Designed miniproteins, single chains, continued (2). Designs and how they scored, part 79

Each design is a single chain, and the fold is of that chain. pLDDT is the mean over its residues in the fold that is shown.

## One batch from the design tools (miniprotein)

Design m6719
Fold by ESMFold2-Fast:
Structure m6719 (fold): chain A 105 residues (1-105)
Amino acid sequence: PLEVERVIRVRNLSEEDARRMAEIGRREAERRGLEVETEIRRVRATPEREVTELVIRLRGLAADPDQALALVTAQGEVASKVMSEAYRSNIEAEVEVETRVRRAA
């Protein structure tokens, strides 16, 4: 089988907006039957500046490449929704998205 993982990182949101964003990401993932984990933390962006960081991790197992591509697409829809809502909350939000597909043990 193949493991498909997508990590969405969002910075420069207030703690309240980060919590709301985590809920949006969780709901969108649940609607698509995706496994989701969310974390909110304070991180040091520079020696003088700490920011709130939201991390949304999406995971899935696929039996074959076609199923893996379907998971990539579904995870991409969640990422697009989160990104849109983040920029709507703060246009200076920093959003990073990483996708990984690998053979699972």
Scores: mean pLDDT 87

Design m6720
Fold by ESMFold2-Fast:
Structure m6720 (fold): chain A 76 residues (1-76)
Amino acid sequence: SVADQAMKELEKLFDETQRAILAGDLEKAREIVAKMEELIDKYRDKFSQEQLMRAEMMLGAAFLAVETSEFVKKKE
């Protein structure tokens, strides 16, 4: 389904965000998080309740990881 394809893309973006953070590329990580948010907004009406909850949890986790990494960088 369209929702299943969107979930797979979201999982790829989540993995890319984690790789960007590990590489120290926080600007790229922020851009990918923005793409995750746009993808969720585009397919919000197509997701099941469970898919939407998982998508929002992934977005929240990615956002928090970027914010935490930026905070640590500012203290160095």
Scores: mean pLDDT 86

Design m6721
Fold by ESMFold2-Fast:
Structure m6721 (fold): chain A 104 residues (1-104)
Amino acid sequence: SPMEQAILLFASLSVEISALEFLIKSLERAIKENNKEKIKQLIKELEGLIANIRGLVADIRAFLAQNPDLPADVRQAFQRMIARGRELIARARELIEKAKELLE
């Protein structure tokens, strides 16, 4: 059902966003500790995760467009989570650029 699919997509996005928050904090720590090997590894992991989250967000947007009768609270929950993901991706990208400068 559309509701069962919504639950699974929301759970998937929630897991990916939690992973993004964790990797951002890990990169901030690696930068502070000047651990260049860890910085290089975390940049790769963050770039991969950002690509995965973007794909998942695109899938969710398509799902929401195809299921207009989904309850408003479900739609709002997805919109809030997508907005949170977008904010964290922007923060991660800024941090990646700073980290790359430290590797030069």
Scores: mean pLDDT 91

Design m6722
Fold by ESMFold2-Fast:
Structure m6722 (fold): chain A 82 residues (1-82)
Amino acid sequence: STEEIVEELVDIVRRVMEKMKLPKELIEQAIEKIRELAKGRDKESQIMIAVTVLYDALKKAKKSQEQIGEAQSLFQKLLKEG
């Protein structure tokens, strides 16, 4: 279901943000935003939303371009493994 895909994306994004040592409050804000924006969307749009929210959260956390690249690579790896 659409809801099941959203929760899988939420789990992936949470794991990436935790590995990148983002503050818990910022992680929870990002996850809430993904759930709201991805509701009722197709799979491609849900993935794009998750990627965009992850990027915004990493930028807010003052992560370097190298760290953002590492996080995006990890997101893609986890997405392929699910």
Scores: mean pLDDT 86

Design m6723
Fold by ESMFold2-Fast:
Structure m6723 (fold): chain A 96 residues (1-96)
Amino acid sequence: SPQKELERQYTINMFRAIAVRSEAWLVERMAQQLGNQELQQQARELGRQAQKISQEMRQLYHDGKLTHQQLVQYSQQIDELSEQARRLEQQALAMR
């Protein structure tokens, strides 16, 4: 059903946003240990963006206003944040 598919995609997007936040937090901790303030701030901003997306999706879902088109858009934004987190992690690892 369309409702079950929307709930499934919402749940997947929420788990993925949480994963990006966790990755951003780990990169922020690595950057802090390396004394790299720029990398720390970039990782912190990624975490904030992932949190904002998860909060917006949750609010729209609870209000019954979340659409399939919005879920596709949020999924694409989460993909971009995930790729940014991966690049920052690689930068932190290269500084060891």
Scores: mean pLDDT 90

Design m6724
Fold by ESMFold2-Fast:
Structure m6724 (fold): chain A 74 residues (1-74)
Amino acid sequence: SPAERAGRRLREFGEKYGEQLTPEAANAVGEAMGHLGAEDFEGAAQSLRDAAKHAKTPEAREALQRLADEVAGL
């Protein structure tokens, strides 16, 4: 399903960029996973955009913003 695919991509993001997140960004990523489980793609995208604001590095911020745009397109 689109939600399962998005959830997998978000888990892969966590494996690569997890150390580059503030606690606030990590919490927002967790909220995005909850929204994906409910198939609330608009809520998931917003949580990912909020996470991007609290990322420690430009690379993590850009990856979160791209994930938010992809999820918003579902």
Scores: mean pLDDT 86

Design m6725
Fold by ESMFold2-Fast:
Structure m6725 (fold): chain A 83 residues (1-83)
Amino acid sequence: MKKSLKHIAQGAALDLILGTADPELMAKAGVTRTGEELSFLEGLRYIAAALGIDVTGKSDEEILQLIIEKIGEENARLALSFL
């Protein structure tokens, strides 16, 4: 069963908040915190990495635009609302 990119993004946001995030994916995204200690910018980078977006050398604004491009503005807004 193919997982929708929007479901991957929402699942990634929930995994960060619940502390169940993939440690290898966290390392690739440069994320060091989960749960209540999570910063919005770290959550943004982890969601992008979960969607297969290369976050290296990109600004937070560029990363947000790439997420919106992959899953749409409304789905991006829903995923980020968990942060």
Scores: mean pLDDT 76

Design m6726
Fold by ESMFold2-Fast:
Structure m6726 (fold): chain A 69 residues (1-69)
Amino acid sequence: SHHMEDARAAAGALAIAERFGAKTGEEIHQLAQTLPLEEIARAVAEVLGLSEEEARRAAEALRKYASQP
């Protein structure tokens, strides 16, 4: 994995944990797979203050991470 993609996935995970109150990695993983990408991106933008463009990239990186075996 590229370090940038890992950092983006981590940003997405942090944002949804804060916004939705996830306490465990399993809860974050479940949310990352089930939430619409737009909702994850909104959480990243609001929690971390990232631009819409970077928030969307973080959401996409988190979804990819959660979907990897």
Scores: mean pLDDT 82

Design m6727
Fold by ESMFold2-Fast:
Structure m6727 (fold): chain A 81 residues (1-81)
Amino acid sequence: LSEEEKKKLLEELQKLAREAGKILREMEAKGYDPEEIEKIERELLRLILQFQEALDANDLEAARKYLEEVKKLVEEIRKKA
Protein backbone atom coordinates (compact mmCIF):
# COMPACT_ATOMS: atom_id res chain seq x y z
CA LEU A 1 0.00 0.00 0.00
CA SER A 2 1.17 3.49 -0.84
CA GLU A 3 0.94 6.25 1.78
CA GLU A 4 -1.58 8.03 -0.51
CA GLU A 5 -3.82 4.93 -0.60
CA LYS A 6 -3.62 4.59 3.20
CA LYS A 7 -4.53 8.28 3.60
CA LYS A 8 -7.62 7.92 1.38
CA LEU A 9 -8.80 4.84 3.29
CA LEU A 10 -8.27 6.65 6.61
CA GLU A 11 -10.21 9.69 5.35
CA GLU A 12 -13.13 7.43 4.33
CA LEU A 13 -13.06 5.74 7.75
CA GLN A 14 -13.01 9.14 9.52
CA LYS A 15 -16.07 10.25 7.50
CA LEU A 16 -17.94 7.06 8.46
CA ALA A 17 -16.95 7.42 12.13
CA ARG A 18 -18.26 11.01 12.14
CA GLU A 19 -21.57 9.88 10.57
CA ALA A 20 -21.87 7.08 13.15
CA GLY A 21 -21.25 9.53 16.02
CA LYS A 22 -23.98 11.84 14.70
CA ILE A 23 -26.48 8.96 14.41
CA LEU A 24 -25.65 7.68 17.91
CA ARG A 25 -26.30 11.17 19.33
CA GLU A 26 -29.69 11.17 17.57
CA MET A 27 -30.44 7.76 19.12
CA GLU A 28 -29.51 9.13 22.57
CA ALA A 29 -31.85 12.10 22.00
CA LYS A 30 -34.67 9.66 21.17
CA GLY A 31 -34.16 7.82 24.48
CA TYR A 32 -32.42 4.65 23.32
CA ASP A 33 -30.86 2.47 26.02
CA PRO A 34 -27.35 3.74 26.93
CA GLU A 35 -26.13 0.11 27.05
CA GLU A 36 -27.29 -0.45 23.44
CA ILE A 37 -25.47 2.71 22.34
CA GLU A 38 -22.30 1.65 24.21
CA LYS A 39 -22.45 -1.78 22.54
CA ILE A 40 -22.57 -0.14 19.09
CA GLU A 41 -19.66 2.18 20.01
CA ARG A 42 -17.59 -0.85 21.14
CA GLU A 43 -18.34 -2.66 17.86
CA LEU A 44 -17.24 0.41 15.87
CA LEU A 45 -14.03 0.72 17.92
CA ARG A 46 -13.24 -2.97 17.37
CA LEU A 47 -13.68 -2.64 13.58
CA ILE A 48 -11.59 0.57 13.51
CA LEU A 49 -8.76 -1.18 15.39
CA GLN A 50 -8.87 -4.16 12.98
CA PHE A 51 -8.79 -1.70 10.06
CA GLN A 52 -5.72 0.05 11.50
CA GLU A 53 -3.96 -3.30 12.02
CA ALA A 54 -4.69 -4.21 8.39
CA LEU A 55 -3.21 -0.90 7.16
CA ASP A 56 -0.10 -1.44 9.33
CA ALA A 57 0.26 -4.91 7.75
CA ASN A 58 -0.19 -3.40 4.23
CA ASP A 59 -3.18 -5.74 3.79
CA LEU A 60 -5.43 -3.79 1.41
CA GLU A 61 -8.01 -6.61 1.16
CA ALA A 62 -8.43 -6.80 4.95
CA ALA A 63 -8.54 -2.99 5.28
CA ARG A 64 -11.30 -2.75 2.66
CA LYS A 65 -13.19 -5.62 4.34
CA TYR A 66 -13.23 -3.86 7.72
CA LEU A 67 -14.13 -0.52 6.12
CA GLU A 68 -17.11 -2.26 4.45
CA GLU A 69 -18.16 -3.71 7.83
CA VAL A 70 -18.10 -0.18 9.30
CA LYS A 71 -20.29 1.01 6.39
CA LYS A 72 -22.79 -1.81 7.07
CA LEU A 73 -22.93 -0.96 10.77
CA VAL A 74 -23.53 2.73 9.97
CA GLU A 75 -26.42 1.79 7.64
CA GLU A 76 -27.93 -0.48 10.31
CA ILE A 77 -27.91 2.24 12.99
CA ARG A 78 -29.21 4.80 10.47
CA LYS A 79 -32.33 2.64 10.05
CA LYS A 80 -32.89 2.77 13.84
CA ALA A 81 -32.45 6.55 14.20
Scores: mean pLDDT 84

Design m6728
Fold by ESMFold2-Fast:
Structure m6728 (fold): chain A 100 residues (1-100)
Amino acid sequence: ELEKIREFLDRLMADPRFAPFREPPAPDSPFAQKVPDPVSLAMIRERVESGEIKSLEEFFLELSQLVGNVILYYPEDSPLVAAAAALFDAVVEFEREYKA
């Protein structure tokens, strides 16, 4: 399970569509100030590697927080919202693959 989570994270990190979500948002940015729990793919990867994320459920909650933050902050016609929707679709497909 953990190895498949790492492999999926590596795929998300390599996908150019998700480049805006790779690095932590700047702490003083309007985005970081307006969302309750700022998170990035790099932060999620660190939490997986440190053992803070131990299950597929915890992993999906972190990814859902990332997607939710983008949808909450940006207007519906933003390319970032489209990218977040694509990320959510990738997460749903991964969950189907592993949960059957």
Scores: mean pLDDT 79

Design m6729
Fold by ESMFold2-Fast:
Structure m6729 (fold): chain A 83 residues (1-83)
Amino acid sequence: MEEEELEKLYEEIKKEIEEKMKELSEEYYKQGKITKGIGIKLRGIGVILDIELIVKKAKEEGKYEEGKKEIEKLLKEFLEEFK
């Protein structure tokens, strides 16, 4: 159950990052800021990879609650970076 909750949260966070990355890169492309649009995509991919590593480690160590808190923190940091 705890592992399932962590995996569900991971999928939700991944989707939110992907949606925000798409929204921001589209806006930058409309402004002719292609390099910034690409930068947003690379940043989003990097955060998703960090989250995947945290989820893997949490599953290996049975630290599901700590894993959930860490990935929620990374999402919040990503969203605050682009406000």
Scores: mean pLDDT 83

Design m6730
Fold by ESMFold2-Fast:
Structure m6730 (fold): chain A 92 residues (1-92)
Amino acid sequence: MEEEKKKLEEKAKEYIREAEEAERLAEELLEEARKLEEEGREKEAAVKYAAAGILLAAASFYYKKAAELYDKLGKKEKAEELYKKAEELAKA
């Protein structure tokens, strides 16, 4: 019983790490895009914005997977927080 729950919790934490990494990379790309836009380099800025959007979608996917695992573990509050975060990122 404890072994199964521990493995699901470890997997959920792994998905959260993947999501946090994708989110961080997206933030870096958004900062680069903003700087390029300020320089009048609109086409290069657009490419960075598009790349950031893909990473935010990936982060949303990983947060949703982590939420599903916490839901299975009975950690409803944690699952709800992660579902909400995934939904917010998917709308960006």
Scores: mean pLDDT 85

Design m6731
Fold by ESMFold2-Fast:
Structure m6731 (fold): chain A 81 residues (1-81)
Amino acid sequence: SALEEIEKLLAEAEKLAKEARELEKNGAPKDEIIKVLEEMLRKLEEALRLAEADPTTPESLKQLLRQMVELTRKEIEKLKE
């Protein structure tokens, strides 16, 4: 189902978020952190696409996904400065 695919993509995004945090903690180059966050963003954008295409997906989950996409984009932009 769309919800199962969204949950899988969210789990993958969370794993990438943890990887990005560990890279930052260990003083990795910004380019490496950005690459991981860009992969996370792709997973979140795909989850949002699936959520928007499915009328049975709760509006609360769609709003959460939109927020997660926006916050991830902003973090990438900050790192590119």
Scores: mean pLDDT 89

Design m6732
Fold by ESMFold2-Fast:
Structure m6732 (fold): chain A 63 residues (1-63)
Amino acid sequence: MKVVNPITGKELEAESDEELMTKVIEEAARAVLGFELPPTESYEETFELYAEKMAEYIREKLA
């Protein structure tokens, strides 16, 4: 399946919903945080890692 990431405008392709969501989160992290997320074993882990890194980014900006 194919989806256009609304944050980056990049077309993403995946064999499963879980893989697709992982790719969307990775592209969003790259666009917003400026770095790549380390590999994870699940969509849920990728989402939790993204949330943690976003919280760190916010704390850095407020410090």
Scores: mean pLDDT 67

Design m6733
Fold by ESMFold2-Fast:
Structure m6733 (fold): chain A 91 residues (1-91)
Amino acid sequence: MLEKIDELIERVKAAPLPEETKQRVIDLLNKAKEALERGDYETAGDYLTKAAMILLADSVDAWLQGDRETAEAARELAKEFLKLANEVYEK
């Protein structure tokens, strides 16, 4: 699980996203990682869900601005974050 979060952090860094979005999402992923390390799966899932919601909002905004590359990247990352959050909540 911690390895999956580290992989997601690297994917966020490489994605065509605004730097402010990257910083917010990475901060939330690090908070999710800290929650997992202490066995707080509910809090970890909540941080992953919050990060996904930020990405979904940015995806919609990018789509409306005609930035299809950013919109698609944010949407795909959000889907993966929600999948991971579900896996974490089931623990």
Scores: mean pLDDT 86

Design m6734
Fold by ESMFold2-Fast:
Structure m6734 (fold): chain A 93 residues (1-93)
Amino acid sequence: SARDLSEEERKEAAAYIYRKTRNVERGRILRQLGFWGLTGKPYTSTRDMAEKLGMSVAGLYNFKPSEKIKKAAEETLKKLAEGLGIDLSKKKA
């Protein structure tokens, strides 16, 4: 699915992974690996990630992805979570 995405669609998928993982226990490692897998770049902070995606920090939360982007992001996230033994339903305290 990620192979079928344009560069801009991969950036949107990375932003959606941020939104889905921001309150997940151990979500930071999922965001780091998802961002690298989709963009080929590391990030150091939420601000650095937003700048590399061409978004504001608020934009990471509020942008409206297509169903194609959501599916690609969710597939990527599921594979990463399964590989790392991370439960996506467990929220940060």
Scores: mean pLDDT 80

Design m6735
Fold by ESMFold2-Fast:
Structure m6735 (fold): chain A 98 residues (1-98)
Amino acid sequence: DEVSRVIALTLRAIGDLLEAEQALERGDADKVVENLKKALEEARRLLELGAPALALRIAEAALKLAEKALEKFPDNEKLKEVLKEAEELVAEARAALA
């Protein structure tokens, strides 16, 4: 069921964002990257399932967290990649809402 899939992906994305935030507080850049990538994959799947508003909210949350992580780890190339991926998904989700 599509509704059940949307709910499950949304809850998983929220969980991954919370884990990324906790990893950032611990100073674990690799875990921040891992969990932000998971959240963005889930947001992309939400967009594919026709839930662009939820995809946008998750992507915007991931973007803000990636920006905050880069303040702490400014030379982390994987975080720069995640930031770019989040920016692209935010733009794509906004376009889908137009």
Scores: mean pLDDT 90

Design m6736
Fold by ESMFold2-Fast:
Structure m6736 (fold): chain A 86 residues (1-86)
Amino acid sequence: MVTVEFHMTDLPSGETQLTISVYNSDPSVTVEAYVKDEKTGKEYLAGTLTSPRAQSFTLIVPKQDSYDFYVKQPGEEKKLVGTVKA
């Protein structure tokens, strides 16, 4: 099973720091974490988790109105796990 926590922090530079924390309890599956800017449709690969552990991935992006957080497992479609609105 995959569980996800996400957080957004505005930076004084006018950029936004996005954090996605992923926990994968299945050692046989790789989990990829993605962030999508809803306004532009631009997608960022935040990171890949290959073992049963928790890991946080951090991205610095231009400030936007909202961000969608996705996870993907091999052979499956990307799943929306949450949205943060600025």
Scores: mean pLDDT 73

Design m6737
Fold by ESMFold2-Fast:
Structure m6737 (fold): chain A 80 residues (1-80)
Amino acid sequence: MILARVRITAPSKEQLEKAVADIEDAAAHFGARILEFKRLSDTEVEILLAFPSEEQLERFEKALKEIAKKYNMKVEIERL
């Protein structure tokens, strides 16, 4: 099991809500479990995810970059 922490900063609350939905969908698609969800502000969240393998995490990282571009948001991912 591989842990990753994702911090997301969106330009608005509405963009954050849409981005989080896409991120949750991508996480589920790559077999990740959401271990922790922290709302830091109306425009910022931190999510702790557990992945079954490195391959699924790498695929999720690629999807996350596309989601970040789509919603004009800042994303940081930290492998634990």
Scores: mean pLDDT 85

Design m6738
Fold by ESMFold2-Fast:
Structure m6738 (fold): chain A 110 residues (1-110)
Amino acid sequence: KEKIEKAIEYIKQAIYYLEQAIASDDLDRMIDYLRQASYYLRKASKYLKDVDPKLSLELEIEAGVLDLVIGVIETEKKNGKLDEEEGVELLKLTAREVKKRLEEILEKLK
């Protein structure tokens, strides 16, 4: 019971940071918000590992999706290939899709 409650709190915290990313137009702030979301998803996954291993894995996958997209954007920025407007739109799309799947995970934790 306590482990599920803490997992729910951390998933809600991740959703909060995804919403901050969606509301932002600053690429560096969005990357920071998505990193915070990934961090909280990995914390939630740890609490669910012994209780619901399948949902724990789903949270790890969502954190991995955020980490992958951040890595792509940072690599393109470093190489001078980043269209900043396209980068912002990709991060917003990723945040919206991850948020939608996290809301579905919260429904399964009822």
Scores: mean pLDDT 89

Design m6739
Fold by ESMFold2-Fast:
Structure m6739 (fold): chain A 94 residues (1-94)
Amino acid sequence: SMAAEEQQMREEFLATLRAAGVSEEELKKKERYIEEHGLEEVLEELIEWAKKNKNEVLVESLEKLREYLEEGREELTRLGALMGLFLKEKYEKA
């Protein structure tokens, strides 16, 4: 089942973020941002940010996530958007 695979990926991803020192508060803040703005809008923001930074590999990866969303792979796309938001925040703080 794709749903079972996506649930396992989600659990492993969240466990990895927590092990890397990402706080539950930071994680929930990013999840709320996606809920407030919508997954499609967040992906477009991340693609625009990646284009401005001339990171062609990241642009291609984010555009592939948009394709996955259209294919109904919403949880996989949500996990990718969470990663993109953390990456953007760390880059902007540097």
Scores: mean pLDDT 78

Design m6740
Fold by ESMFold2-Fast:
Structure m6740 (fold): chain A 81 residues (1-81)
Amino acid sequence: SKEELLKKLAEAVENKDEKEIEKIIEEAISTFDEDLAKLFKEYLSREKNYKTRALVTAVLLEDPEAGKKYLEWRLARLDKQ
């Protein structure tokens, strides 16, 4: 469930377990629609900070619509740099 993924993600961040964070991110992506999954994978190819990757994953699990808008906004800005 979303709540279980959020709990596991918070615990992995506290433990600084980057490998577990990446597994949870893959699990989260499997719950997203195709468009959101594609945008998020593109974002993850450009964002390497594990805490930021985990935080954005949590936002997408909680509010996928707001998270999608954030990803579109962020990727557009990264393309200008």
Scores: mean pLDDT 87

Design m6741
Fold by ESMFold2-Fast:
Structure m6741 (fold): chain A 82 residues (1-82)
Amino acid sequence: SAAVEKLIADFSPEKAEEMLRRLEEERKLLEEAYEKGEISEELYEKMMEGLRRLEEAIRRGDAEELVEILAELRKELEELLK
């Protein structure tokens, strides 16, 4: 996910507001995909939880936690796409 990698690359206190805006955009895309039946309820719930955790890490300025959350989300996506 290019958007997620961009969040890590741009991580700084000055960019926190922009990062939170990008997470809100991703959240809306997930909601639309779920409403259209393009993704499962399990995938939707896991991704929404991941976005919430990312938002909390950004608000705290915790770059290490951001990396860990993203690794966990990638693993969960790989399991759901099998």
Scores: mean pLDDT 72

Design m6742
Fold by ESMFold2-Fast:
Structure m6742 (fold): chain A 89 residues (1-89)
Amino acid sequence: MADEAYERGDYETAIKEYEKQLEKAKKNNDVLGEIEAYMRIADAYEKLGDYEKAIEAYQKVLDLAPEGSGYYLYAKKRIEKAQEKLKEK
């Protein structure tokens, strides 16, 4: 499934499967599942070098996760790193 696709480097397939997990989490009002799916989507976009889409997905984590939580702090740090990559273009 999504994690197996990610582990083998098939990030496009991983993103599609994580997007399906995200929609399921939204339908079930599973906020933690939404946060996890957005983080996985963002990590996969980073691996593809799509830093703009990675930042968008990490920003969704900041919107949903409690300020100061591990998810929030991780997403904030990854946004800063992705922004530095965009400056290299």
Scores: mean pLDDT 83

Design m6743
Fold by ESMFold2-Fast:
Structure m6743 (fold): chain A 99 residues (1-99)
Amino acid sequence: AEADILLEAAAVVREEGLDPALAEFLEAAARRDEEGLLRIYRERLGLADPAALLEELRAKSVEEIEAELRAMDAVSPRSLALKLELVRRGVPAARLLEA
């Protein structure tokens, strides 16, 4: 169900001609494609050690990730990685756009 919603969102992003990177994030999250997510973090966010960051994020609860995002003043590679981890866990994308 969550994976289907992410794939439908990715298809809309591609069909409407929006940023292809957003479609890539949604597709990787829907597939739970860890290698694809690590590649996107490395190439799009410029993270030197995305595997270590992903392992750190996976140790956190949804509530801990949401609390960290609320405490952040600016968009950063870390804030984007936190949002992508919430999407991967099935948190509705609309909630992430409000944060």
Scores: mean pLDDT 67

Design m6744
Fold by ESMFold2-Fast:
Formats: C-alpha cells, structure tokens, sequence
Structure m6744 (fold): chain A 88 residues (1-88)
C-alpha cells in the first residue's frame, strides 16, 4: 500500500533525526531523501492534498534543519505521520 509506504518513510525520517542529533547536517540530508520518497508515495496513493502539503512543508524544514530547529522538525514529522496513519 502506497500510503503505508509514505507512513513508513516518515517514521524512518523521524528515527534518523532523533538518532543523529549529534550530526544534524547528515540527519537532514538522509531525512530529506526519505521525505521525498514519502511525498511520491503519498501522491501515488491518493493522499488528501492537506497531507501532501504537510509532507512538502516537512521536507523543506528538514532540508534547512539546524541544531536549534531540529526538535521543531521532528515535531512536524510526527504531525505528518499521525495524519498519514489516520488516512490508512
């Protein structure tokens, strides 16, 4: 299921950001790739536009993450994951 794939990709992005807090630049690069995969899967799976927009916003936040914004990015990713979970 493509929506399940999108959810799994967002959950992996959260894990990467949480586990690599000591290397936020590398975490941001890895999470950004996972969020691009989540975006593609959500679009193909017919997710509501609101969820697709949230993934795009999370992608941009993750790509520009700094040590100071890392917790905000993680919280945004959790919000996206919950929205996807409810759509499955």
Amino acid sequence: DKLQAAYNAVERAIKVMEEKKDNPEEAAKTASGLLRAAYDAAVEGGAPQEIIDKIKEAYEMAKNATPETLDEVIEKLREVAEALRKAI
Scores: mean pLDDT 83

Design m6745
Fold by ESMFold2-Fast:
Structure m6745 (fold): chain A 81 residues (1-81)
Amino acid sequence: MELERMLELMRRAGWSDEELALLRELYELAERGASAEEWRRLVERFAGEPLPGDLTAEDVKEQAYRVLEALRRALENPELL
């Protein structure tokens, strides 16, 4: 299972339980196909502040998917971490 494997590898790499909980929520949101508004809310909550007014909810969703893909690729290739 992709999510659990990713979380296990990151925990072994020294990530905190709080960081892993946030990552789990981000990944579960991506896997279940959440709306752009749900992505915006998660990102704003993580950042602790509102997103810039020139960013749409769709832009936020696209960026979140790109970040997740980059993270997955980094875990496949430890030299990229």
Scores: mean pLDDT 65

Design m6746
Fold by ESMFold2-Fast:
Structure m6746 (fold): chain A 89 residues (1-89)
Amino acid sequence: EETVRLLERAVELAKKAVESEDPFDRDVYFALALIAATVAELYGPEELRPLVRKARDAIVKLSEAKTKEEQEKYLEEIQRYADEVRARV
């Protein structure tokens, strides 16, 4: 299923971004995660769009997070929304 695959890829890329010690690698992984989530939102079924949008919003917030507590919170939100999308397909 395309939407699930794209959103799972977005989660993996977001995790790589957070784990990256180099700011450039971090920004590249976040950009790729946002592209994957945006494609999932635009071309996925309407029923899943609100969850995919919430996941995308959480990726944006994660990229702007300045504390480890905020990073953990938004990573958990992204994973939760991705898991919910997977459960519905």
Scores: mean pLDDT 82

Design m6747
Fold by ESMFold2-Fast:
Structure m6747 (fold): chain A 105 residues (1-105)
Amino acid sequence: SERNRQLLAAVLEAHGLTDQGDGTVRVDAVGRKLGLVDGMSLDEAAQALGDAFRAAGFDPDVGVLELLEDRAEELGRALGLSDEEIQALLDRIRAAEARRRALSS
């Protein structure tokens, strides 16, 4: 659904993936640690992110954005992120959630 597409875009942005508007993503240092690379399609990036979540013991199908803010530190430590990278992830999750809420009214 369109709503699920917007949720996926917000989740991808929260993990250091920027939608280029051409159907591909740009990846920052956090996204690279999650096994993502520049030039992936949004669908490829979403699949890779889902696989990384499952590998870390998280269910990506259950309230991803709602749980990520509360569990960003646990997820980040499970994925081997530094404290600075965890804080950057948390800041991006909050920004992406705020944008999603504004766009979804």
Scores: mean pLDDT 62

Design m6748
Fold by ESMFold2-Fast:
Structure m6748 (fold): chain A 78 residues (1-78)
Amino acid sequence: ARELAREAVRALARDGDTVKADELIAEALKKVSQKELAELLKEAARELAEKGEISQYAADAIIKNAEDLIKRSLYVVE
């Protein structure tokens, strides 16, 4: 689940690939709760920004919207 969260953050922030991000979030939700995944997404965003893989602006946006990203993926399984 942690690696799926990192790949979802990369898809959103680095590649702009919302479809791939939604698929990765949906896959992670098969393994962990919504609450746990929200924390994993926030941690992945912080970690990737610290490494310079994504911008701090993108990381802050993902942290703010983590719960909404998860809810969206529940309705659009694609």
Scores: mean pLDDT 78

Design m6749
Fold by ESMFold2-Fast:
Parts: sequence; C-alpha cells; structure tokens
Structure m6749 (fold): chain A 96 residues (1-96)
Amino acid sequence: MQEVLELVMKAAEAYMRGNKEEAQEYLDKALSLLSDEQKQEVQRLAGTYAHLTDDELARKILAMMEYVMRELNLPSSSPLYRLLHQIRLELLAKTS
C-alpha cells in the first residue's frame, strides 16, 4: 500500500501541473498493484465524484486518494489529504 500511496501522490501532483499523460501513467501503475476487488472499490468511489467533474482521470485520481487514505488510516494533516483538497478546489473553479 505504501508504494500505491507514492504513485497516487505522483499522479495527483502531475495532474495539478497539467501533465495529464504523466498523471495517467502513475495512476495506471498504482492500479496495477491493486487486486481486482480493490480496483472495483476504486471504480465505485470514482463514480461518487461524478458530481464534481466530468474528467475521468480526475475522478480516478480522487478515488485512489480516498481509497489509500482509508486503507492507511491517514489523518487530514497528511500530504495526500492536502493534495486531494487542492484538486477539489481546482475542479470546482473549472465548473463555476
């Protein structure tokens, strides 16, 4: 799970820099480390972000961030949580 955390953080950071291709590569790597059951849960979580954005990549990144935070029981002070908030704010700005 720690390797998944590191890859998800890299995907989120790449997405925030506008490097969508790099973000997709890190996301795909992180997903490849998950079981089929874990991938299904991430897909379910991605659906819950449909209200926030139509960008499938952004939904998947947010879902992976949430999934990793739950699995590792990370506090709201964690770097991953801060990145999730930054992405949410940017997506809200684009939809306003």
Scores: mean pLDDT 81

Design m6750
Fold by ESMFold2-Fast:
Structure m6750 (fold): chain A 73 residues (1-73)
Amino acid sequence: HMGTILLIRIAGLDYLRKIKADPENAEEIKNVALETIDELLRIAQVEGKDDKESLKEAETIANQFKKELEDAL
C-alpha cells in the first residue's frame, strides 16, 4: 500500500521534472507518464482491496499527478 503510493508520487514528480527539462518532447513524456501512473494505480487497487482509505489516497494522488501532467503542456 504505502510503497505503491510512494512509487506513484516518485513517478509523478520525475515525469513532471522531465517535461520541464525537455519541453520539445513534453507530449511524448506525458503519454509515457500517464501510462506509468495508470499501471501503478492498478497495482495499488489490487493491493488495497481490503483497505479503502489507502486505496482512496492512491487514487487521489494518481489523479492529481495525471491532472498536473495534462496541464503541463
Scores: mean pLDDT 78

Design m6751
Fold by ESMFold2-Fast:
Structure m6751 (fold): chain A 60 residues (1-60)
Amino acid sequence: PLSPAAQELLERMRRAYEEHYGLDSISAEELLAMYNDESNEEVQQLFSDVVEEVVREELA
């Protein structure tokens, strides 16, 4: 199992993806595959924004 921090980050990434694309849900495996697709700049930027937000929250 993932650490609580990793689970929270993955869940935030999932919600951001679902909200941005208007999807009902996305699997963890599909989400990881999208994250590893470096050719999809839009998705990479979306996940980068989520990571930056989480880091900002942790430092606040």
Scores: mean pLDDT 69

